# Designs tried in a protein design run: designed miniproteins, single chains. Part 53

Each design is a single chain, and the fold is of that chain. pLDDT is the mean over its residues in the fold that is shown.

## One batch from the design tools (miniprotein)

Design m1820
Fold by ESMFold2-Fast:
Structure m1820 (fold): chain A 67 residues (1-67)
Amino acid sequence: SRELAIRLIQHELGLSEEQAEAIVEYAEKHEGEVTEEQAKEIKEELGLDISVEDLKRAIEGAKKLLK
């Protein structure tokens, strides 16, 4: 569920709903594995104050909750 993915990311990473939603939208549109370079680019674009590793894990987790 998209809503569950958003809520999980908000709670796990301490992010706003808008930031969590942007991460989930990225996960919905991205195919395959998320590279560290791609995660760094998204982190910078969205102004996230989390680690690249945490962001990769969040995107991968969101993909598992999405169809």
Scores: mean pLDDT 79

Design m1821
Fold by ESMFold2-Fast:
Structure m1821 (fold): chain A 75 residues (1-75)
Amino acid sequence: SPDDDRYIQTYIDYSQTRIDYISQSSSNDQSILIGYFRTMHDNFIQVMIDDGSPQSSIDRVRDMSRRFIQQMQIV
């Protein structure tokens, strides 16, 4: 739905902002911040599941979350 697309776009925009912030942080802080980022992504997916979002939307966010987290796990 248009609301789901907007919700997913908000998630993408938020994730990009967090990635940019983490990339500017010290190496010691990056590991901690990546951990928090991962927890936020897991919570977002869980909210979508609990709210009964379509499986296709959940799968799309889950795939994007995995890619973002993998890109950040360079330490």
Scores: mean pLDDT 72

Design m1822
Fold by ESMFold2-Fast:
Structure m1822 (fold): chain A 65 residues (1-65)
Amino acid sequence: ATVDQESARRILELLVKEKGLSPDTADGAIVEGIALGGTAEAVAEGLVNVTGLSREEALALAEAG
């Protein structure tokens, strides 16, 4: 399933609150994930590419939204 706007917002809040990322960095990672297909796996790939988080951690955060 494609990550919707509300899920994207929740993922952004988790990245800022739980991982201490800046809102701009978190938004950039989500935008890259949407460009890659907008699935939870694509958002996780965007997170890995932008932030250097592990694939496991990035996927868990993307799925939590």
Scores: mean pLDDT 79

Design m1823
Fold by ESMFold2-Fast:
Structure m1823 (fold): chain A 89 residues (1-89)
Amino acid sequence: NDAAIAASMSNRSDAQIFNTFVTTTNNMVQRYNMPSFYVTSSVGSFRSMMQTGQNPVTTFVHVTRSFVSGMVSRGGNRQSMWSQVQQSM
């Protein structure tokens, strides 16, 4: 859930948070056979939010939630996908 993800990111640097997001989204795209543009789009959104001064932890939670919701709308299981996000951290 959002709180567990935020807690796991709270002790990481901005660069570590961004790198964790890139690694997690790439792993999920590969595992669920999703197109690579999902990673490119999500990473682009994350980068843009960081450039506008958004908090990296809040950005991580928000963009990851949107990414998971996008996958769920295509027939994915939300609980399984959130478990995979947590395991990929």
Scores: mean pLDDT 71

Design m1824
Fold by ESMFold2-Fast:
Structure m1824 (fold): chain A 64 residues (1-64)
Amino acid sequence: EEEYKKQIEINKKSLEKTQALMDAGIAAAEARDPVEAANVRAGLEQSKKIHEDNIKKLEEKLKE
């Protein structure tokens, strides 16, 4: 139970970092190469979704 709460917090922090990286990094990448920037955006969106899914699963375990 305590371990699940810690894992949720870690995933939330990872989401914050991914969002910050997306906001700053994608804007910079689009200035250089919009095609490459689109690929980077897709990868970061994938990572964000994984962390969101992990948080959801951990929160469901806490409800037990």
Scores: mean pLDDT 76

Design m1825
Fold by ESMFold2-Fast:
Structure m1825 (fold): chain A 69 residues (1-69)
Amino acid sequence: SLEQLRAEVVARLTQLVQGLAAQILAAEPDAQVTVQVDPDRSVTLTVRSDRHDLTLEVDVDAAVEEVLA
């Protein structure tokens, strides 16, 4: 079902973004790294350090559409 597909996409995106967050923290231990999950909108990674101020947002609907294409 579409609901099952959406839930799976959100779970996979969350896993990938959390993995990336862990890698960033390993490389830059002083960085503040936050992962925010909104299953209805986006998975957002925010990185704040002395050298970087970055936000990566992955839209859930866009990811689901890409999988269905």
Scores: mean pLDDT 83

Design m1826
Fold by ESMFold2-Fast:
Structure m1826 (fold): chain A 100 residues (1-100)
Amino acid sequence: STEELINKAKEIVEETFKKVLELLKDNPEAKELFEIEKKNLEKYFEFLLKNKASLEEVKEELKSIIEHFEGHAKWLKEQGLDEAAKEVEKMIKEIKKLIE
């Protein structure tokens, strides 16, 4: 179901951000950026659930999230934050598998 898809994506994101924020604990700039991203995504998933988004709408939104976080993973690597980038790349792969 659409709700199951949203809840699975939310779980993947929540687990990833828990790991990423721990890896970024000694980098206050990167940590603040990911704390903002976490809050925005939590509100966004709540919005999708409350507004009963269609399956196709949710899939397109998850594709947009993938593209957005591909940029963040690249930025993390450019900053030398390779372990955090790896966790973001794992999240991208898991969400891609979920919508394909």
Scores: mean pLDDT 87

Design m1827
Fold by ESMFold2-Fast:
Structure m1827 (fold): chain A 65 residues (1-65)
Amino acid sequence: MEERIKEAAIKNAEKLLESLREQFPEDLVRRAEEIVKKMKEAKTLDEFNEALREFARVVQAALDA
């Protein structure tokens, strides 16, 4: 997997999480942090894409609340 793409996506996710951390419930922030950890630990593009989809769903759920 292209490391530069993975690093950029992880940085963007972390930056978004930091921006939302104070506005969202602690449970959703904690779940988002676990997903970012999965993104960092992903060894394949498929694993990384699954984590990205989970992250997007957690953020969307928080925005819909």
Scores: mean pLDDT 77

Design m1828
Fold by ESMFold2-Fast:
Structure m1828 (fold): chain A 89 residues (1-89)
Amino acid sequence: SELERRIRELQERGLKELVESKTAEEARKAYDRLVRELRSLGLSEREIAEIVLKVLSEALKKQENKEVILTLIGEILRAIGTIFQAELE
């Protein structure tokens, strides 16, 4: 479908931007853009999470400086942990 093609285009661009990122800040901006654009297509948070996890996994494999992607993943996991702790009183 047209939607599936748009999702693939966003995945490919997001992967390229993450692989080409020189700093964790650049990688974070690429990640935030990918999430925003996937959300604008009407995807559920679960669908977005599955897509971004796949893209991050591929970026980690292809990125020459793996610390850039590992730092981003660490930041995402810390943010998730903070939300989880706030939910559990």
Scores: mean pLDDT 82

Design m1829
Fold by ESMFold2-Fast:
Structure m1829 (fold): chain A 101 residues (1-101)
Amino acid sequence: SDKTRALILIGSTESMIIMYGWALKKAGELTPEQEEKLEQVVELLQKAIEAIKQGDFETAIKLIEEAKRLASELFESLGHPKIAEEIGKVFDETIALIKKA
């Protein structure tokens, strides 16, 4: 189902963001402000996953759009604009799947 595909896609993206954040933190490349933004992105995605599970697609879309904005700002500030672009595309695909559900 489109709901199942959206959940898999956003959950995989959350895991990827967590792993990238862990790697950057271990390398000492994150400022405290960047660590806070990373935590905010993860929290927004966790809330979006819960909203999708509950069928609250309007809330899920708003949360994913905010996560996209913060993730773009974060990865651009880290010097990884290509990662920001790719994550943004995955978020857009997730929103499209939710709108079809």
Scores: mean pLDDT 82

Design m1830
Fold by ESMFold2-Fast:
Structure m1830 (fold): chain A 91 residues (1-91)
Amino acid sequence: SEIAELLKENEALFEEKGLSEEEQEELVNRIKELLIKKAEEAGKEKVKEVIEEQKSAEDLSEEEKEFLFELLRESLRWAKEWLTTGKPPAP
């Protein structure tokens, strides 16, 4: 899925920065939790399900797809912040 691909890109970025496998897993899981929380708080239940289950975004409406893409852009920002600050990203 598109989400799984983006999470893989985040993992590659973390590996390049010399993070351990355990640190990479922690960051990926943290980003995923933040994405799920953001979707839930916005009332986007289908977007939350897609992120949680790593399902295809094909069945999402145009508005839900746009929201998902905005969250994915934020996930890259969160990953970069963690790498620069050494602290978990805050939503």
Scores: mean pLDDT 70

Design m1831
Fold by ESMFold2-Fast:
Structure m1831 (fold): chain A 99 residues (1-99)
Amino acid sequence: KEEEYEARRAKMRANADQYLAFVRERRPDLSDEELATLRANLDKGIDRRVEAQRKLDEEIEKNGMSVEEFIKKRKELGAELNKYDRELGITKAPEPVIE
């Protein structure tokens, strides 16, 4: 199970690297130090997401959970994590995904 969380973290970091490349291209005015700070904040957001998933999995194993309850908790956690990302200054209005 730890391997699953590490794989998820690695995928999220790869996505964060793509986002940072996009930010560097869009915001050439940002210093390397500012981009390093953004990367550190993205890593904190990723760690929080992985930890939230671990806690949800532990709750399911301890107490059981219906599919409906699982979906509800996943949406609630997603909303909290998105709010946290905005507080970290990652983005307030994400740019559209390029096809």
Scores: mean pLDDT 71

Design m1832
Fold by ESMFold2-Fast:
Structure m1832 (fold): chain A 130 residues (1-130)
Amino acid sequence: MLEEIKELAEKLLKFYDEWNSGKVPTKEQIDEIIETGEKLLELLKDPENARAFLEAYSDEERARIFSTLILAYVLSGKIDKAVEVAKAVLELDKIHPFSKTARLNLASVVEFYARLTGEKELEEIAKELR
């Protein structure tokens, strides 16, 4: 399980780096990000897997992983799924808290998409991450 979690997380981190370098993701890449992220989130429903993930990845890396998935859902028009991911992030924060800096960075990303989509739930989640 931890090895599978690492493969999924590394793939999402690679997509984050590609986007940060100015590459525009294709529809196929967005679909792949969503599939990868959904598999990761399913594994993280197990508290032992969640703990192992939180121990293996820094707060900055975890924030980048979840930001990538939220962005992919927003770009695909799946706003309800973006809300579900943001809620899952809040649940993971309860198990192993993000640093204040990582939470503020993630909150800023969620707040930006709340403004872009008009989703009040994303706004409320961003406030909880502060």
Scores: mean pLDDT 77

Design m1833
Fold by ESMFold2-Fast:
Structure m1833 (fold): chain A 99 residues (1-99)
Amino acid sequence: DLEEKLKKKLEELTRVVREMTEALEAGDLERALELIKKAMELLDEIAELKTQLEPEKAVKYHVEAVGEQMRLMAALVTYELTGDASEARRIEREFEEEL
């Protein structure tokens, strides 16, 4: 079932983003970067599953995935410059609400 696979990937993404935020708050930038890379991979997989469910929206789902990937990288950059993990926490909440 594609819907069950999508739900499982969304749950995994939410967990990875939570772990990313915890790594940032702990000052573990190396771990945070590895978790961001994993989250970016999951976003691509989620876009593919959404496209299989609604092929007519393929472009929309791809653009949304790229936008979220850019936002994750921006959260890392913001933390490096300011020490503020608030953007990562906001992203985590949004993915939890999508479940």
Scores: mean pLDDT 83

Design m1834
Fold by ESMFold2-Fast:
Structure m1834 (fold): chain A 64 residues (1-64)
Amino acid sequence: SSSGISALNRAYNHVSSTISDPRDQAVLQAVYNRFSSVVSSYSVSQQVGAILRLIGTGYQLQMK
């Protein structure tokens, strides 16, 4: 659904704002790009999974 891309964009903007390393930003951007093209065609459960994976990636990058 269209709400999925909006939720993914909000999650991306939030976690991206907490990352200052350009290399880590590139990793997060790659995950975002993977999901942004397909998330609107996903079920609600798959959309939640994509968002959690994006947030999890951002969190892992901050732990380095």
Scores: mean pLDDT 81

Design m1835
Fold by ESMFold2-Fast:
Structure m1835 (fold): chain A 88 residues (1-88)
Amino acid sequence: IEYLTPEEVVELLKKFLEEVKKAPDSAINGLAVSLYLFLALIGEKWALDPLIDALNGKKYTKEEVIKLLEEAIKRLEKSDKRYPFRRT
């Protein structure tokens, strides 16, 4: 099992945040799906329900995705949890 540190996950989420800020509205739903999929893959199971909702046609605003990313970053900066990214 490969592990990401909380610092590596935070760096990736900060890069996602900058991309969301620059993205057109037409790309926001795709970015939200990618974000939730990434969070689910690293073991954040709470992301599965929003991922399924997005796949079933729920639309996210840019503001909602930015707020979610900022909250996820703050939470992870306080975390001592190691995140499995993928089993080899």
Scores: mean pLDDT 71

Design m1836
Fold by ESMFold2-Fast:
Structure m1836 (fold): chain A 103 residues (1-103)
Amino acid sequence: MLPEDISDEEIEETKKLLKELGVKDPAKFLLEFVDLLAEVSKDDLNFGLEEGSEEKLKKFKEELLKHDPLDLEFVAKLAKELNLQPKDTFYVWLEVLKEVLKK
């Protein structure tokens, strides 16, 4: 689920990064990611109540950099395994997209 506090500017930046990474339809791809995050957060009533989020965010970023960040099923599954908030998942994923483009 895409949090309401993610700005339109961040959405547009994400679409630009996806286009630069070779995604043909960045808007559709982003919607598919949002739908996957909504499904993986659906069954965890205590989602985002965990302490140690900084260590989990670091682990999530490191694993995405070792894998394909455009593999949305992997991204969503890993976020669920680490019990990350959808907003945190989105921002770390965005950072990984920026780092992949620098290579």
Scores: mean pLDDT 71

Design m1837
Fold by ESMFold2-Fast:
Structure m1837 (fold): chain A 67 residues (1-67)
Amino acid sequence: GEDAARNGEAAARAGAAGDYAAASTGGWHMFKLGEGEAREYGYLAAQAGKAGDAAASAVYGRLAFEA
């Protein structure tokens, strides 16, 4: 839902800024708010942010919102 989208966007922005702890936190919140695919995409967004892949983090954050 809306909170999952906000957390995904926050994770993507944090990853782009090099704040991988904040990116991981945003992805973790998606696990609490989402089920199935939303949880999986939230995890992938957090992992991409941690790896410094801001583009992948943004894509997965968007997919978590749409799931």
Scores: mean pLDDT 64

Design m1838
Fold by ESMFold2-Fast:
Structure m1838 (fold): chain A 58 residues (1-58)
Amino acid sequence: MSKEEIIKKVEEYMKKNNFSKEARDVALKLVEKGMSFDEAIEAAERAQKQEELRKKLE
């Protein structure tokens, strides 16, 4: 699977699951570094949770 193919799969998945722009940027950067689709999605989920936690801290 090519990097370009993985990038498109990540973008489509994240659009369907209402990920934030910040989380999408994290996933795309990891794919560019050669990480798999699953790794990129996990990192995006972590980034989104961090953003939610920052908003809950006042």
Scores: mean pLDDT 77

Design m1839
Fold by ESMFold2-Fast:
Structure m1839 (fold): chain A 71 residues (1-71)
Amino acid sequence: STDPEIQKLFREEVEASVRLLDTAVQLVVAKRTGSASEEEIAALQAELDRLAAEVQEIAKKLEEALAKEKA
C-alpha cells in the first residue's frame, strides 16, 4: 500500500499543477483578448513563475519520499 505521506505529496503536486494550469490559461486569455492591463499581465507571469517553482519543490520532495520507500 502507498505511504499516506506519499499520497499527500501526490495530491499537493496535482493541486499545485491545477493552479499552474489555471494561471497559464488566464495569462493566455488576457494576452489574446487584450482584456488585462500590462500590470495584470506582469502579475500573472510572476504568479506562473512562482507556481512553477512550487511544483518543482513538491516534485523534488516526492522523488525523495519515493526513493526512501523503494530502499
Scores: mean pLDDT 84

Design m1840
Fold by ESMFold2-Fast:
Structure m1840 (fold): chain A 71 residues (1-71)
Amino acid sequence: SDAEIEARAQQITDTILSQDDEQQVKAAKMVGRAAPVELAEKVLELLKERGASQEAIEALQKGIEEKRRRA
């Protein structure tokens, strides 16, 4: 459900933001590549809302775009 996706996105976002900047970029890239698109989009929204680094935001966005092109 959408509520389950949002809850998982919050948990993932909290985990990403608990790390240093370099690990945040790596984790965001992994989420963009591996997570379902709907989940990855919610994580992206939360990263922007919580002021994540531009590098982490861009890494996740690129992963989502790649998945959309392959779907």
Scores: mean pLDDT 83

Design m1841
Fold by ESMFold2-Fast:
Structure m1841 (fold): chain A 118 residues (1-118)
Amino acid sequence: AMTLAEAISKLTGKEITPEEVAEALRKVGFDIDPDTVIENPEEVNKVDPEKVLKFYLYLLMLNDRSREGIIEAGKAVGLSEDQALLIAATLALEYVGKVDISKIPALAKARELYKKGL
């Protein structure tokens, strides 16, 4: 099991601190505990890129940006709780310019699909 900062650092190859995760989540308005523990961060690499894209679009329209609201948005597109929280935190860090999501295959492909207009 790894914290969000440890999981994202491993997946992206960039050292991310818990403070950077907390700042990114606050900036985007995601009410996720930055000390959240992810059991299997590698499971994000098994996510269907189309599900990641749908989740991203839901997050853009999401009024309830609580942990529960983010988890329910993830469930709506077939993501696990850990996948939803890890992807949301990674997207928050990308938004603030701290990570390159191209290092995570499922997220890289989702961005490619978004650029092609689905």
Scores: mean pLDDT 83

Design m1842
Fold by ESMFold2-Fast:
Structure m1842 (fold): chain A 60 residues (1-60)
Amino acid sequence: MKASEEQARALIEKELADSADSSKEEQLRTIEAAGEAALLLGADEAVVRRLTEEAKRQVE
């Protein structure tokens, strides 16, 4: 199924929340991995890039 922007955002936010007690480096890696997973599910590349950059800013 092609992932919507809302599904991509939810995936990234869930993975980041699940890693909230991890190091910042691990949280950044988790954001990248969640973004790649969203792309594999058919989410738009520009949307995924925006969401991952937003999530990284929240961590750093």
Scores: mean pLDDT 78

Design m1843
Fold by ESMFold2-Fast:
Structure m1843 (fold): chain A 61 residues (1-61)
Amino acid sequence: SLEERRRRAERHRRILEKLDEMAKNGVTDEQREELYREASEGLTPEEREAVKRMIDAALKE
């Protein structure tokens, strides 16, 4: 639906913004877990694992 697409797009943008800030300023384990939870909302277990890998890669030096 349009509403679901809008919420997904907004969540995606928020995640990218947080990821950029975390990469610049550093991140605590608690903040990383919160980002995983937010990014994984509504995804399958396989998709959640892929998202966690992407976040970890982006935060890696």
Scores: mean pLDDT 74

Design m1844
Fold by ESMFold2-Fast:
Structure m1844 (fold): chain A 98 residues (1-98)
Amino acid sequence: SDIKKLKELFGEMIEDLAERVKEVPEELRTKAHEIVLKLKEGLENEDLEEILKAFREYAKILAKDGRVESLETLKKEFEKLGLKELAKILKEVLEEYK
């Protein structure tokens, strides 16, 4: 039921994630929109690998935009919620873009 839990949480977060895309630089915005669409498709198809892959790519865009503190906060929230795979992705992205 990890996919069901992710669908419930990301279903609530998808609109917030789409709004956050507006805050990235214009040159990264198109790629961020494409990644959000892939995340939506992965959730609809219950494809955990595509969900995790799309989320990693989105986190990398936010890290390149210097939003490291936001990613650290999100990592701590995912750790508290027991979303280990999402927290691991954020940890790896943060280690790459320190």
Scores: mean pLDDT 72

Design m1845
Fold by ESMFold2-Fast:
Structure m1845 (fold): chain A 72 residues (1-72)
Amino acid sequence: DAAVASEEIREAAREISEEEGVSLGSAITMLEAYVATGYSVEEAKEIVRRLVRERGEQAAVEEAGRRLRASL
């Protein structure tokens, strides 16, 4: 259910925001992008955490958006 997935994304985004120091909005945007491309919330969380650590917040958001556009 899309409503349940949205709630799980918000919880995962809060954890990433707290752990990595990124904004909650950035975390939500990145997680939604990867989930929309077919990843589970748990898989998306791992990808987002890695991207933020390796590239920083802005570059990670840009990468997530690029991946979403490629899937459309």
Scores: mean pLDDT 81

Design m1846
Fold by ESMFold2-Fast:
Structure m1846 (fold): chain A 60 residues (1-60)
Amino acid sequence: AEELIQFAASAPNPRVGAVAASLVLSGKITLEQAKELIDKVARGELSVADVVRLARELVF
């Protein structure tokens, strides 16, 4: 859990970090996949809205 807290806090966008951490905590993705998701947003390959939409699709 400490690793998830540090990971979320270090995200360039706090909203993306929170969404990614929530997906890991719910068992939908791994911590490595969450880090990749944040990196893609930082690179401009995904928008914040894309991450939120993906999270909704993974929950359902």
Scores: mean pLDDT 70

Design m1847
Fold by ESMFold2-Fast:
Structure m1847 (fold): chain A 58 residues (1-58)
Amino acid sequence: MEYSGKEALELVIKETGASPSKAGLALAGALVRLSPTAGQTVSEEELKEAIRLAKKMK
């Protein structure tokens, strides 16, 4: 599945309770680490990695 950046950010916040700033940093980190696809969409795997990163940063 693929998500827009806004949808992915909102899901990271809902799943982790992280602030928007930390959720955004986690999402950026996941995109750089797993796939520099540079598409305007976020894959399910990238979203899962962003959630993991946000939980560790919280």
Scores: mean pLDDT 70

Design m1848
Fold by ESMFold2-Fast:
Structure m1848 (fold): chain A 90 residues (1-90)
Amino acid sequence: MEKKLIELAKKEKVKVIISDSRSKRSTEIAEKVAKELKIPFVPAESAVEGVEIAERMGEKALIVTDSEKEAREAERIARERGMDVTVVVV
């Protein structure tokens, strides 16, 4: 999983990795990906809050969650706000 997310983040030119911190798995994967890419890691309370954090930072973000429902909601909000975020389910 980590290798696929690293390649996705490189392709998408991601500047920050954000985790849905309700998931230990999402947090562990996100932290490892951020460390490998040498970019900031930010834990969020949900994937949806992750979109709000990305908006405040003004950076292209990769948001990691273990919830398909949260991922779909985060993608919907990002699209409605015209934000450049990538959301992945692990």
Scores: mean pLDDT 84

Design m1849
Fold by ESMFold2-Fast:
Structure m1849 (fold): chain A 81 residues (1-81)
Amino acid sequence: MDDRLLEELERLRRRAEEKGDLETVRLIDRAIRSLRDRSYATAGFDLIMASTRAGEKGDLEMSEELSKLATESFKRWFDSK
């Protein structure tokens, strides 16, 4: 359980929703669900996809933040072995 990681994802989700980027919102929602289920690897992959989509839509800052959170999710997966 990492409340900080979830809080950061919820902030990015809200930002994507405000921009009308529903694909990124969907991927972040899926990642949040996976994190709550402790499926850190699945969450990491969903966050990489969300990062890619945000970048394709020109939101490079969101892309970078999502990529960082994907890395943190994969670190959680590694630590959960």
Scores: mean pLDDT 81

Design m1850
Fold by ESMFold2-Fast:
Structure m1850 (fold): chain A 74 residues (1-74)
Amino acid sequence: MTKDLTLTITDASTAEADDQAFLDEIKALAAAGVKVTKVTITADPSVLSPEELAALPEAAARAAAMGQKLYDAA
């Protein structure tokens, strides 16, 4: 089974907790035999700096690659 995951950062005060929960979900899905094929991370421009916003596509790609590696290693 394949799954697309989306993380939306709407509040800077919860961003770290939301990120950790999202990573835990990717790990749990891989452990359950679910292949994560797409990860999308979005944020309101008022929550993150322009530099952080520009890094979101790379962070999403790394998360998807991590899920893929965990699935392939299982």
Scores: mean pLDDT 70

Design m1851
Fold by ESMFold2-Fast:
Parts: structure tokens; sequence; C-alpha cells
Structure m1851 (fold): chain A 84 residues (1-84)
């Protein structure tokens, strides 16, 4: 009945797997990058203070050629890292 908590744990495990796979791929497809971006955006909504999630979003959008979004997410990640 508390599917929300289970979904969050599944998303975390799934993202760790996908981030690891896609970071090891030098040239992931646009489809793979779009799928990862959607998963990472969902995680960023749940864990907005996680610099790593914002950093991975920035990297994915750079590969998609969406430099404005990539810069936005990179600045968010840098801001969180600077807080220490």
Amino acid sequence: MSDEQLEKEIDDSFVRMWVSILRSMPEPSEEELKELAKVLERLAERYPDSAEIWYELSRVYKKLGKYDLAEKYQKKADELKKKK
C-alpha cells in the first residue's frame, strides 16, 4: 500500500545501475540518454540536495546537445558541492 516508498528505492537502485552503464558508454544513443534524463529528473525531484544527481543530469543533457539545460543543472550541482 505504501508504493511511494518502494518506488523511491527502486528508482535509486535503477538509477545507480543506469548511471554506471551509461557512464561506461562513450557514445550512448539519444534514446538511452533521454531515458536516463527522465529517470534522473525524477530522482532530482525526490533528492534535490544530491549534487551527484544534478551532475549526471548535466552530463546527459550535454550529450543530448541541450547545453542550456546542461549548464543549469551543472550550476545546481556545483552550488550543492560548494555548501560542503
Scores: mean pLDDT 70

Design m1852
Fold by ESMFold2-Fast:
Structure m1852 (fold): chain A 81 residues (1-81)
Amino acid sequence: SEIDEIVERLGNLLKKLGVPEDVIEKLLEAVRKKLEEMKAAGETDFLKMMDAIQEVVLKTLEELGVPEELKKKVAEALGLE
């Protein structure tokens, strides 16, 4: 599915950035849940889904207490500053 492709690509990116596997698992779960909720609500705008992915990733990293250096690398890789 499209969601499976997005989740797999994000997982591969996070692994290349040196994000710990347990953090990756939690991030991918949060992203998948958000995308499924948006799709169930009738959202079809790919750009809105991409924006939601970025928000969920940053929020989840903050909640997990990930080091600032790692958060910055992830944000830069997702096109966020």
Scores: mean pLDDT 79

Design m1853
Fold by ESMFold2-Fast:
Structure m1853 (fold): chain A 82 residues (1-82)
Amino acid sequence: SLAERLRRETERTLDEYRREAQRLLEEGDVAGAIEHLREGLLVAVDTYRELHRDDPRVDDEAAAMRAAVDDFVAELERELRA
């Protein structure tokens, strides 16, 4: 189904972002790793939005997910500055 294809594609894409983030961490590029993690999470949000494009709540749910990603990234950045 379309839902299964989108979920599998998101899992594949997230794994690619995870591998790149790990590589950047090994090279000492913590900021780059955080950026790639954020990008992967936003791809997951976009996939959720596409899977539920016919649900009138999807825009609000996707906005809440994006806000949660921003909060998570901000927390990681604060921990790195501490």
Scores: mean pLDDT 75

Design m1854
Fold by ESMFold2-Fast:
Structure m1854 (fold): chain A 81 residues (1-81)
Amino acid sequence: SFEDALRAIAARASPAQRAALEAAWALYKENKSKLTPEQQEEAEQLLEDMALAAYLAAETGRDMSDTLAASRARLEAVIAS
């Protein structure tokens, strides 16, 4: 589950990575009822992309900030439409 991914990341990730992922999940939960099924599917895929980016950053030390920012911007755009 996404909650399981958040717990795993919280144990390994920087505070900034964890905060970004938690904020994105909160934004999705707050707006989920306003979204079409297609928008929900896109938003959930973006959240999975963010979780993977945070996981890769934690595992490899690679800077995934641009990937996280791009996925967040797209999530905000989906919610705003």
Scores: mean pLDDT 79

